# Designs tried in a protein design run: designed miniproteins, single chains, continued (5). Part 40

Each design is a single chain, and the fold is of that chain. pLDDT is the mean over its residues in the fold that is shown.

## One batch from the design tools (miniprotein)

Design m17361
Fold by ESMFold2-Fast:
Structure m17361 (fold): chain A 62 residues (1-62)
Amino acid sequence: DKNIFSKPAEELTPEQAREVLERYGIKVEDPEEAKRLLIVAEKQGKSLVELAENPEEFRKAP
């Protein structure tokens, strides 16, 4: 898990991104959407904790 959490979002596979979000309590059915959410959060300088608290905000702002 630590290795996955240490990688940039763009280096994660869609399945790995989904696993990362799942660990933070975010359930995403589409692995590609999971990777997109992590990339958006990373580009906005937000932590995974902030993404977990307000996932709708990151989906709304592409």
Scores: mean pLDDT 69

Design m17362
Fold by ESMFold2-Fast:
Structure m17362 (fold): chain A 60 residues (1-60)
Amino acid sequence: SSMEVQRIDQQIEDLQNHIQELQKQAEESEDPKEKAMLQTKIGVLQIVINTDQAIKERMQ
């Protein structure tokens, strides 16, 4: 449905904004362990975005 597509689009946008925040934190950090943890979090959020995009593609 159009409303479900809109919900998924909003979630993808929110997740992309969160990834940008985490990327800035990773760039500003001098701690290799903190950078690795932030990159892991970014990777998890990217998987969620990819899943949402795949669901959206199947609906269209």
Scores: mean pLDDT 87

Design m17363
Fold by ESMFold2-Fast:
Structure m17363 (fold): chain A 85 residues (1-85)
Amino acid sequence: MTVEEIKRKAEEALERIRAGDTSAAETLAKEAEKLIKLGEFEEAAEFITRLMLLFREDAPSLKTLSEEELREKLLEQMKKAAELK
């Protein structure tokens, strides 16, 4: 599986969340975790930031976050998506 395939699926999941399908947050989380595992932290951070902005949360710089911190941010956004359902 290529980084571009993962990013495409993440984009599709993000658009579904924007349309009100909060179940897509789990799909976005899985694709973002694949990016983290591949060392694509900036790409994963970008999708997490875009999800935060969708929920009108502060979008801090995620470029300096560790793998664990990125996973924590992703989990926070998944919980937020579930609360808005």
Scores: mean pLDDT 68

Design m17364
Fold by ESMFold2-Fast:
Structure m17364 (fold): chain A 119 residues (1-119)
Amino acid sequence: HMSGRERVDELMRRLDAGQPVIEVAEEGIKLARELVESPDERDIRFAISVIGRLAALLGDYAREHYPDNEEVLKAVEKARESADRAMEAFDQGAPLDTLRKEAREALESVEEALKKLQA
């Protein structure tokens, strides 16, 4: 929890300091992977928040820098939809197994979007 929050705060600080969005997103994905596999429900809920922030970050980046790249735009849209679904499951009080499944699926979509942006 505290460690995860501190790492997210550090990632946002690096972005504000002019660090490349792609590199910050790579570190965010690594953090989310660690949190989603945690046995602590609070870490999984925190992972869902991180995944949502990453989906928004990559979506904004793609729309600004790749507005005509259909593959990239489709990938970030899918990542956003998956992240929104995970957040909805959290808001509805879904069981832990459902939250972890939705978080994993959303994370996979975010990872795919990042790969398209790095192509």
Scores: mean pLDDT 82

Design m17365
Fold by ESMFold2-Fast:
Structure m17365 (fold): chain A 74 residues (1-74)
Amino acid sequence: MVDENGETELHKLARAGDLEGVKKILDENPEKVLELIETADKEGRTAYHLAVENGHYEIAEYIKKKYEEALKKK
């Protein structure tokens, strides 16, 4: 689900630096991993972009890894 700014819970967790929350949401929604990671806010930023912009590089790397894994399932 997205709010009025187009942000998902994943965006908020990535911005906040909550690595455990990011892992939890992606692990609980394995069928929606691509959708969650590809969802952009009103400024065109994904959760990956917000993690990088806020210096949360461990979160950015985790998101990238999950995205690559999900792409291989196609």
Scores: mean pLDDT 79

Design m17366
Fold by ESMFold2-Fast:
Structure m17366 (fold): chain A 91 residues (1-91)
Amino acid sequence: MDPKELEREVRLGLILMGLGVFITIARQGKPIDLELLRKLLERAVELAPELSEEEREVLLEALRELARLAEENGDLESAELAREAAERLEE
């Protein structure tokens, strides 16, 4: 495996893991740390141009699920941040 390809896969894995943690927190009705979420979403958007269509769809699904759960909890700021990141990935 090319070191640059490995770095890309590791970056995607870490982003998906981070989103999974926030999804779990949201499912439990707990507050999300907005600053950590912003940093994670910025990294996701920066990586998006390097992703395959299939990888981008996985990331979009995670972002949409996070937005839905945050909105259900009344966390409109986290929902909006996740939704805006998803929109930027679709461009």
Scores: mean pLDDT 84

Design m17367
Fold by ESMFold2-Fast:
Structure m17367 (fold): chain A 124 residues (1-124)
Amino acid sequence: MSFEEALREAARRLREILLSDLDEEEKRRRLREEFGVDSPLELLNRLLETYRPTIEQLRAVREAFLLLNLAAVLGLGNTSKLLKKFGSIENILNASSEEIKEILGEKYVPLFERFRQQVEDLFG
């Protein structure tokens, strides 16, 4: 399997977990069952360590990579809330800090803004 295929498949399956009506504990259990990992951060790190992708490969699968990175930064529960509210990673990135605060709470706003800055630094 190519890196691009592996990342798109991982993102597709993660999206299904995130959009499910399962609670956070059940989503974590599903993640362990499907990927053998305890967190989205562990999943992302395993993919990056296995494939050693170039920046060009990451750009080719930008949306899938950004979904995995958002989940790694904010966790399953918070990423689920954002994805259900905004529908896409692009809409999440275009959300205001006030919208993020209303959904996740003020403590997650700095984490989200760091994620947004990292996206701009990598792909901008």
Scores: mean pLDDT 88

Design m17368
Fold by ESMFold2-Fast:
Structure m17368 (fold): chain A 106 residues (1-106)
Amino acid sequence: DPAQEELERLEELEKRIDESMKQLEKNSKTRLEQQVNQAAQLGWELGRARARGDAARVAAVEAQKQALLASAPTEEERQILEDVYQTAARAALALERRRARLRAAA
């Protein structure tokens, strides 16, 4: 019966998908959390370096970011890390520029 053979193949596929998702959730969550923390720290350093005009530090942080992105197994995880990095960099740059303006006004 072709319908019964198709049901058996779907059941086998569902089992493989469930096992793969459980393994990804367990391993990817812990690793992704560590990588997200690294991306945030690097982004914060980038923002500070840019605010100070430290071209050598900017280059060093960008190189560390590229290594971090290369360690991510999926495009989705790479995008998450890039977004975290850029968000942290923008926040750090804005904060350092505000501090510079407050010092200049004092």
Scores: mean pLDDT 77

Design m17369
Fold by ESMFold2-Fast:
Structure m17369 (fold): chain A 70 residues (1-70)
Amino acid sequence: MVDEALERMYKGDPSAVEDLRKIAEELKKKGKDILSEMMLADADMYERGEVDKAVSVGTAAAIRAIGDEV
């Protein structure tokens, strides 16, 4: 589940970098290479602390859409 990861992403928390990289690896395993690369690019922005509100909201929304909501 991605609830805590989504909250960290929404806040622009650098600790979300690990969550983003794990999601990117799962996407790559499913053959979604472009989407995986996009998640890695977002992770790089979080790692550098270069996350604005548009990026944090967009990343959280994308991960929520990818995540399986039970």
Scores: mean pLDDT 69

Design m17370
Fold by ESMFold2-Fast:
Structure m17370 (fold): chain A 79 residues (1-79)
Amino acid sequence: SEAEQLKKGIDTTLKQAKETQRYLKKTGDQNLTQAAIQQLNKVIDRLKGLYEKYKDSNPELAKYIEEAIEELKKIQEEL
């Protein structure tokens, strides 16, 4: 289903964000850190739009999106 494909996309995004965080912690690259923060902001904004789209029609999916947003925010704060 479209919902399952979206969940898989979110899972991939979270894995990539965690990998980027590990890489940046290891290298200390300030330019890449700033780029990662900007990219995470764009991803979070996109997910917020998806949350608004699904909050009434699919509350389970909306909750999954909301939890992903909070996890991405935590990753961004730890950069």
Scores: mean pLDDT 88

Design m17371
Fold by ESMFold2-Fast:
Structure m17371 (fold): chain A 63 residues (1-63)
Amino acid sequence: MELAEKAGKEGAEASKKAEEAGNEEAARQDMLYGTLATTYGGQGDEKRAEEAAKKAEEAADSA
């Protein structure tokens, strides 16, 4: 749960950065992956939660 909660938090933070950059498409993808990270984390699937968080960060970096 520790890693899953961290991944969800990082996904949410990445989504906010994308929105601030004005890249609406990247922000939507970050929000999707951030939600997936939180969902998988809540289910105890920390591996998928981390993968989703990485995709959220990648989308934010593209903004």
Scores: mean pLDDT 69

Design m17372
Fold by ESMFold2-Fast:
Structure m17372 (fold): chain A 79 residues (1-79)
Amino acid sequence: QADALMAQGNQYFNQGNYDQAIALYQQAYDIYVQQYGPAHPKTQQAKINLADVYIAQGNYDKAFDFEIDILKIAIDNTI
């Protein structure tokens, strides 16, 4: 269940185990994309959590890519 993967990812993120948090958030993201598509709020929340963990790691290129995708979807949803 993707919601359980998100909860486990949050635990690892809080422990500073960013690699495990990324792996769990990525698995949840992939499930949400398959079930709901990339624009769904749950899929976007997984992207936000991935961006947050990449920022915490100092991986700004990955964080920036996720933030641009989030912004693009927000703009597209106004139509």
Scores: mean pLDDT 79

Design m17373
Fold by ESMFold2-Fast:
Structure m17373 (fold): chain A 66 residues (1-66)
Amino acid sequence: SMEDRSEAIREIEKIREELEKVFSQDQVDVALQEMVGIVGQGIADGLSVQEIKDKLRELLEKKLKE
């Protein structure tokens, strides 16, 4: 739904702010492309907004730990 998409995009915005604190613009741009792909694919696959947000948070944790 449009509501689910808007909520997922808001999660991307929050994660972008966290990434910008520790990574270069080029690294953030790559991560943003990955996150947009996760949202697009998740919506196409019929995942809940919570499942999409969980996948986005998992990507953030992976980037911050590695």
Scores: mean pLDDT 80

Design m17374
Fold by ESMFold2-Fast:
Structure m17374 (fold): chain A 87 residues (1-87)
Amino acid sequence: SSPKLSKEDIEKIVEQIEKELEKVKEELKKRKEVTEEDKKIKEYIEHAEKIVKEIKEKIKKGEDIETLVKLLEELLEPAHKWYQEEL
């Protein structure tokens, strides 16, 4: 059985992801030379930040848990796929 997630659980997960995205973004800003890999990571961060904002807005609007879980899965999908392809 899949773990039963509450809206509070989803909000906490999204906040943790947002903090990790900020850390990666700060590390990229410190780099003097931009590689093709860095560009790929920047595009991923921009996409992920957009989904994070959407989840937060939907939580405020009282959206159903099923919709929030699908958005969370979309948020995690690129990272999971990237790790599988690069590692």
Scores: mean pLDDT 73

Design m17375
Fold by ESMFold2-Fast:
Structure m17375 (fold): chain A 66 residues (1-66)
Amino acid sequence: DDAADRAALVSPKLRARYEELLAKLEENRDDPELVFRYRLSMAAVALGGAVLRVVARKERGEAVPA
């Protein structure tokens, strides 16, 4: 379905937030505590996006006739 295709294309806002967190991680890579904090935040954002894509893909897969 088109809805599943749109879900596979992550929201530009969500992607921008992830990239901003990645940039902050690179700026503070020398500080292990800050690195951990940024990685945790990035993991939460990525997990949300990945879960949405997996759910949409699974529904699409189960709906595929052949």
Scores: mean pLDDT 63

Design m17376
Fold by ESMFold2-Fast:
Structure m17376 (fold): chain A 87 residues (1-87)
Amino acid sequence: SEEFRRLLKTQILGLAAVLFPNEPLSPEKIREAVRAFLEQLERVLQVEKKTTKKASYAEIVEYLGKLSGEPLSIATLNEIVRELVEM
């Protein structure tokens, strides 16, 4: 949904502001914020599954969809990231 896309974009931009305070956002900084966001989700997923095993990108994205109550695919996440980078 458009609401979920907006919330996800807001989370990524908020994380970028925390990681790079007082700096203008660039495509590289947005990509780093996305990486940090996915790493945080992987850690949460590992705790929920009681495992130290690395999760795949697909598993992390599926978990994000589960947390939001809305189905999410890798293709959809890539589109959201592209839209943020092209801002």
Scores: mean pLDDT 78

Design m17377
Fold by ESMFold2-Fast:
Structure m17377 (fold): chain A 74 residues (1-74)
Amino acid sequence: KSVEELIKELEKKIEEMKKAVDEDAPESEILKILGEIYDLFGQLVAAGAPQEELERLAKEAMEIGERAREKLEK
């Protein structure tokens, strides 16, 4: 898998997470998507993705992760 393909896959998972949080998806579904985001991020780091892309994706993942955490604390 190319770095560009991994970036696109992670972006899709972040969007999927945003939708799941917005649609009040079950905790199990939110945690599954979060795990997939974590795995893809690790793959990107291991593949030597550009720091700028890693920082952008980390910020987006952190923002949606915070929203998911607030929802799960309900």
Scores: mean pLDDT 79

Design m17378
Fold by ESMFold2-Fast:
Structure m17378 (fold): chain A 82 residues (1-82)
Amino acid sequence: EELKKLIEEMKKLFDEQANRDYERAQRLVEESRELKKKMEELIQKITDELNKVLGDVIDQITSKINELLRKLAEELRKLLEE
């Protein structure tokens, strides 16, 4: 009967430990999910900002090319009319 009581006490301790470990694991999973979400949001913001900067550079180059083409067309018209 003493052995049975010791086994019951051991089972109770295992149950308490399992419950604590489960709660800790759930909290760690939630914290990990929140951190991953923040990382994904930062990556998206960095990507958006890089795309914006690249877009601005392309627009500036395109504008300069269009101005050069317009000036060339104007000079060609002057040469053809005179």
Scores: mean pLDDT 77

Design m17379
Fold by ESMFold2-Fast:
Structure m17379 (fold): chain A 73 residues (1-73)
Amino acid sequence: METAISLAVAELAREHGLTPEAANALAYGVMKGLSAEEVAERLKKLGVDITVSEAERLLQEIRDRVAKLEAEA
């Protein structure tokens, strides 16, 4: 749930070298169900050069990690 999203995002941010601000934008996007376009726009405003396709991939990776964490709980 919210804790699983936070853990998944923290791990992904560490692996991809994302800033805390970018990690928070991804977590917010997943929690609010934002589109990949909205997430990509928010990340670009934070100085992250990202395409909509890359944002979709990151959001899906977070959802997959959340599902795995919830299945193990």
Scores: mean pLDDT 78

Design m17380
Fold by ESMFold2-Fast:
Structure m17380 (fold): chain A 60 residues (1-60)
Amino acid sequence: SRLQQQIQALQQTIDDLDRRIASLEPRVAAGDVNAELSRLLYTIMRNSTELVQERLEKKL
């Protein structure tokens, strides 16, 4: 269904953001403030995307 396709697209976005967050962990551990801020921004984007996905899943 269209709803299932939208949920899948959002999951792909979440997966991409999770990979970006993971790639920043060594820099954050090294004390890179810019990496810490980027990780925070990606985390906010991920959590917002997940909230949208959860709302769509409730309509299944």
Scores: mean pLDDT 87

Design m17381
Fold by ESMFold2-Fast:
Structure m17381 (fold): chain A 81 residues (1-81)
Amino acid sequence: SPLQELVRAASRRLEELVAAGASREELLRMLDDTYARLRALGASPDEIRAIVLLLAHELARRTGDPSLLREAAERLAAREA
């Protein structure tokens, strides 16, 4: 499905950025871009939240920076308001 392909592409992009030592700003932008793409595909708010937070959790785990998950959650909440 287009949703599964987008999640797979986002996961691949996440691995590429982490391997390249991407900046915190680039990692957060990847999450922002993923949100916009999921919304454009017509994913539900619950699906978007679950996917973005899952990717943010993985970024926090891979980088050892829990602030990435916090910032991603705050940005997501701001977009839902």
Scores: mean pLDDT 86

Design m17382
Fold by ESMFold2-Fast:
Structure m17382 (fold): chain A 87 residues (1-87)
Amino acid sequence: DLMERLREVVERALAALEAGRLVTAVRLGLEARRLYHELQTPEGERLLAELEARLRAAAARVSEELEDEVSDDLAVQEALAARLEAG
């Protein structure tokens, strides 16, 4: 079921964005786009569009924060990721 697989990839990408895993989120976004190219449904288009909008918003926030406090924000995200990996 391609639609179910697309939903799973989109959910994983959004979870990666929430966790600050930007590289993982982008990789999953590319996977979602590939799945949509085979699926071509209105529902798939909506899911991909929402994911891409959130990826763009995250990128814009990182760019905006770079002018003020990006080093502190990135350090916090890295510290949280390390803490989660440590158990």
Scores: mean pLDDT 69

Design m17383
Fold by ESMFold2-Fast:
Structure m17383 (fold): chain A 106 residues (1-106)
Amino acid sequence: SVADALAEFRRLAEEAVARLRALLAAAPTDDAGVAEALAALGREIRARLSARFSPEAAAVAEAHLRALLQLFVEASRTLSDEEVERLTAERLEAAEADLAAELAAL
């Protein structure tokens, strides 16, 4: 269902952001480590979504989550912690609204 997909998307987004936040706090200039973490998170997200949802729903959710995580990493390197938190929350809400509309159309 759309509601189940949105709940899993939010959970995955929150878990992934928390893991990336911890990595960036420990090693803020480790570009290779961040790229590896993003690739690993992308594989985990794909596996979890593909196990639970249709291929179409999984692909749409993965695309939104990858975009959110990339934005979080870029913002974390250029903005204050307060601005990163605000921007991440705003973009998560926007991604959920877009995802809900796209899933309803499938």
Scores: mean pLDDT 81

Design m17384
Fold by ESMFold2-Fast:
Structure m17384 (fold): chain A 59 residues (1-59)
Amino acid sequence: DAARAKLDRALEAARRRARELAAQGRIVDEIALRLDVIGVQYDVDKGLITPEQAIARLE
């Protein structure tokens, strides 16, 4: 649905932001963001949060 498509774009944007953090040498921030992406993906797939809540967590 539209919310899932928006979440997929937000996850992709977050992964691109992690690449940018790596390019800036901000390795701790990169790792933290990558872990957040993994956690958000898991929580949505497990049904613990909605796609809309997942998008809010990635803000």
Scores: mean pLDDT 83

Design m17385
Fold by ESMFold2-Fast:
Structure m17385 (fold): chain A 76 residues (1-76)
Amino acid sequence: MSDRELLEEVLRSHGVSDAAIARLTDEDIARLRAYLEQERYDEAASILVAKLGLPFERALEIVREYARRRKELERA
């Protein structure tokens, strides 16, 4: 599963529309990943707020779930 596919699955599970999800570019996803690697969750959440119009608290919940699921896929 790609990072885009995983993020899209998490966003759909939180009720985000496919049309809204399509606004995320590969650059947005790469920046979000980079912020998660640095544990900069507020900056990662701000990308979803800016691109998807989500409330900050909801964006932060989504970012935390995405980070957790991504770590589960990348663990040794």
Scores: mean pLDDT 81

Design m17386
Fold by ESMFold2-Fast:
Order: C-alpha cells, then structure tokens, then sequence
Structure m17386 (fold): chain A 98 residues (1-98)
C-alpha cells in the first residue's frame, strides 16, 4: 500500500471511530489489508491513529508534494462528513488493490 493510500485509510478509520462505528472501522482496515490500523481501531486507540496519520502526511509532503496535497484534500473531505459504510467499503477495496 502506498503512503498516500494508507493516509486516506487511516483518515477514514478515524472518522468511523469518531462516529462511534468501531466495528465498521475495524472491517474497513481489514478490507484494505492493513492489520496494524485494524488493531488500533479494535483497541479504540484514536490518538495512535491520528499520530500515525500525521506522520505519514508529513512524510508525503517531503517526498511528493502533489500526492501529499491530494491525500490531504481527500482526508479533509472524509473528516467533514460521516461517510456511509458502503462508500468506505468501496474505498477499502480500491486501497487493497496492488
């Protein structure tokens, strides 16, 4: 999984946790194939997820400014609303593609 895709996944998972949808957050991360993010979601470690997301975003800014900007815009959109589980499932399946 590319760093930008991982950032988007973590942002979506955090959004679900904020909405009180822990089971959906765990399932989203598992569908994307990110077991570490799934474990953090299962434990409800929102602070760990936020910290990891910020670190990834900062790394993207140093490596590829355009990709980092795209990831930030997507995360902003995801954080601004509570997405449906169906929308997040489709996103997770795309993120799992390699």
Amino acid sequence: MELEERAQLIGAVDTLIRAGRLDEAVELARLAGDEETARLAEEGDREGLIRRLEEIREELKEKDEAQAKRAEIMLEILKSRAPSFEELRELALELAKK
Scores: mean pLDDT 70

Design m17387
Fold by ESMFold2-Fast:
Structure m17387 (fold): chain A 65 residues (1-65)
Amino acid sequence: MKEEVDKILERMEKLVDEAVASGDPRRVEATLARVRRIAEQIKKKYPEFKDYIDSKLAELEARAA
C-alpha cells in the first residue's frame, strides 16, 4: 500500500521537476494544479497517508517556487 503511494508521489515529483526544467512558469503552475488534484484523489483512496501525502506535496510546491 505505501509502496503504491510512494510510486505515485515519485511520478508527481518527476512531473514537477520536468515542468521546472522547461523554464515555463505557466507550465509549472499547470503541473502544480495537476499534482494537487492527484494528491486529493490519493488521500481519498488512502486516508491513512494524508499527512505524508500533504508533506510531500508541500515539498514539491516549495521546489517549484
Scores: mean pLDDT 81

Design m17388
Fold by ESMFold2-Fast:
Structure m17388 (fold): chain A 74 residues (1-74)
Amino acid sequence: MENALAESLAALDRYGAILLEKAQTPEERQAVEDTIAEGRKALEERKDASPLELDLLVVAYTLRAVGDMEDVRL
């Protein structure tokens, strides 16, 4: 369980880092950072979830971070 959570947190951090490299403004960077931080909290709160459920949370929060970054860009 702990290993699956640690790997999901690491994956979310890696996706967040990729998005931060693509962010062009401080507002875009802040939106990504805030959404990834929420994703980390959600993963920690669901530490008893299956590895698949943790992976789905990583995907969901990564997509939300992309959307939040695009919303700021508008």
Scores: mean pLDDT 81

Design m17389
Fold by ESMFold2-Fast:
Structure m17389 (fold): chain A 86 residues (1-86)
Amino acid sequence: SISELIAKVSGLVVMASVYADEGRLEEAKHYLLEAIRKAKEIAKLAGNEEAVEELERLEEEVKRAETPEELRELAKRILKITDEAS
């Protein structure tokens, strides 16, 4: 269900935040990319093409991020888009 996917996105973002706070950027990125994949599933189920495009842009921003602060900001944006898409 969409509710189960939303719960998964939230859990993945929490894990990413924990790793970012530890300065473990590669692990944080891994969890954010998984969160984006689940968020894209939600957006596609909702027929929200604009949200899919925004999430694809965030995917590239996650890959380029170099600091925990950037990853925390990206995590907030993923959650906001997920909420708006559902």
Scores: mean pLDDT 87

Design m17390
Fold by ESMFold2-Fast:
Structure m17390 (fold): chain A 65 residues (1-65)
Amino acid sequence: MKPSPEYAKIVQAATELIKENGIEAVTLENIQKKLGRSVSTVKRILKENNVTLDQLKLAALIELL
């Protein structure tokens, strides 16, 4: 099933962070800075999509491959 547009933007932000500084840079704080949104908003989007931060890191790596 196609993920929400908000989650797709988070995955894109995570892929940019990996390209710039490696997988360790994929944090809630760095993602919110890339998106211009709050940490609470990022957490909510991840929860709504039933995705953990570790699963987000995997999704971003898959998008880079």
Scores: mean pLDDT 80

Design m17391
Fold by ESMFold2-Fast:
Structure m17391 (fold): chain A 70 residues (1-70)
Amino acid sequence: SKVEEAFEAFKKATPEEAADLIDELIKEGAKSKENEEQYQEFLKKVEEWFKRNPEWAKEVNKARLEKLLA
């Protein structure tokens, strides 16, 4: 599925790339109800991945925060 493909890309990304992917999927989710449902499924997978990889989650959150400060 597209969600599985996005999640595989997310796991292989750098923290900066992963942060950008999350933001891009939020933007895509706003375009249609179907995209919103796929985006919610993706976020659920990301939350579980973050729980199992807290060090990497910290780096992704740092990248997102730095982007907000720019």
Scores: mean pLDDT 76

Design m17392
Fold by ESMFold2-Fast:
Structure m17392 (fold): chain A 75 residues (1-75)
Amino acid sequence: APTTPQMATVVYGDTYARRRVDTGQMTPDQARRVAQFAVDNRNFTDDQLTRMQNYLQQGRFPPDIPGFDAFPDLT
């Protein structure tokens, strides 16, 4: 299991994006942006972590986090 909330959010986001591509609900470019954001932002702030987790639980991406504002609402 991931040892920090940051690691959990990164892994969860990447897995979520891959499943959405496999089901045709997300383009490969959108999934690549999610994965790239996760790699670039491993040290998320608490606000970013809470926002990402809340939005992912609703099938959405946070509009105010770089790389996510272009993703559709997936709820």
Scores: mean pLDDT 53

Design m17393
Fold by ESMFold2-Fast:
Structure m17393 (fold): chain A 87 residues (1-87)
Amino acid sequence: AEEYLRVAEEARRLLGMVPTERVGDVVVTGDEEQAREAIELALPYLSPAEQEQLERLLASGAGLENVALQAIGILRAKAAALREAAA
């Protein structure tokens, strides 16, 4: 239960912590790389059906950030469902 929420929080953190500024007078955005990393972090915690859902979303032309958000949403939903089942 807690593991899904933790992974979802970490994935969201990676996605949301895109640097907008860095040392050296350049603006750096890693949104695509951060989104890919977030997806990779979430992937081992997803069922085959949930992975297929993400692949379908990507195939429909959704950007990596949207796929990452969907993966985070699935993990949060799993955490919520387990919390409800455990109560």
Scores: mean pLDDT 69

Design m17394
Fold by ESMFold2-Fast:
Structure m17394 (fold): chain A 62 residues (1-62)
Amino acid sequence: NLSQSRLTQQAQDLIHQGDQHYQQGDYDKAIQDYEQARRLATQGGSPGVEQLAQRRIDELRS
């Protein structure tokens, strides 16, 4: 089991990975990474990271 701090760190790492996929034009992979980041941020109790991931998803789906 991961601590909430570890979940938050993993969520941030996934946002970084999603940003890399976005820059490469791999939008489906970017969305997948951001969705996973949002889930981990929610579990870690990090609303700022959750909100950032959600905004990235909304941008790619708009």
Scores: mean pLDDT 85

Design m17395
Fold by ESMFold2-Fast:
Structure m17395 (fold): chain A 90 residues (1-90)
Amino acid sequence: MREEMLAKALAAVPDLAREMVETLIKELNAPEEVFEPAVEEAKKLLTEFAEEYVDMMLNGRPSSEYREKAVEVYEKIVEAIKELAKKIKE
């Protein structure tokens, strides 16, 4: 059933990535030009997180562990947007 759980999690990634990046671009006042590259990076990071999250659930790991991973992924997406904005501005 890991494959079914993973498929369901991965199916949500594209929409979640677009929503997160749209919100973060507005909050960080980043150029709209970073949107598509940031969405692609967010999809990659969220895909890796989805796989780790499913594995943690199947191994009965505590909720604190995947919450820490979620914060790490969020911070990586924020940094990716900042890096992309810096490259476009210069």
Scores: mean pLDDT 79

Design m17396
Fold by ESMFold2-Fast:
Structure m17396 (fold): chain A 65 residues (1-65)
Amino acid sequence: SADAQVRALADTVRSPADVRPALARIVATFGPDALGPFGRLLLARGLISPNELARLARQVIAAAS
């Protein structure tokens, strides 16, 4: 399922440096609607702050459009 794939992708994020490439991959694979569930997993794991997640998500969506 898409939820299982999103979780598997989140499991590849080991450090803050992995976040931007993972956000780009999630948008390319599942579209921008997947950023919400994916971002919540990263926030819950302490891998990124809410402010930095919002900043990177905007940049990734703009680059994918």
Scores: mean pLDDT 82

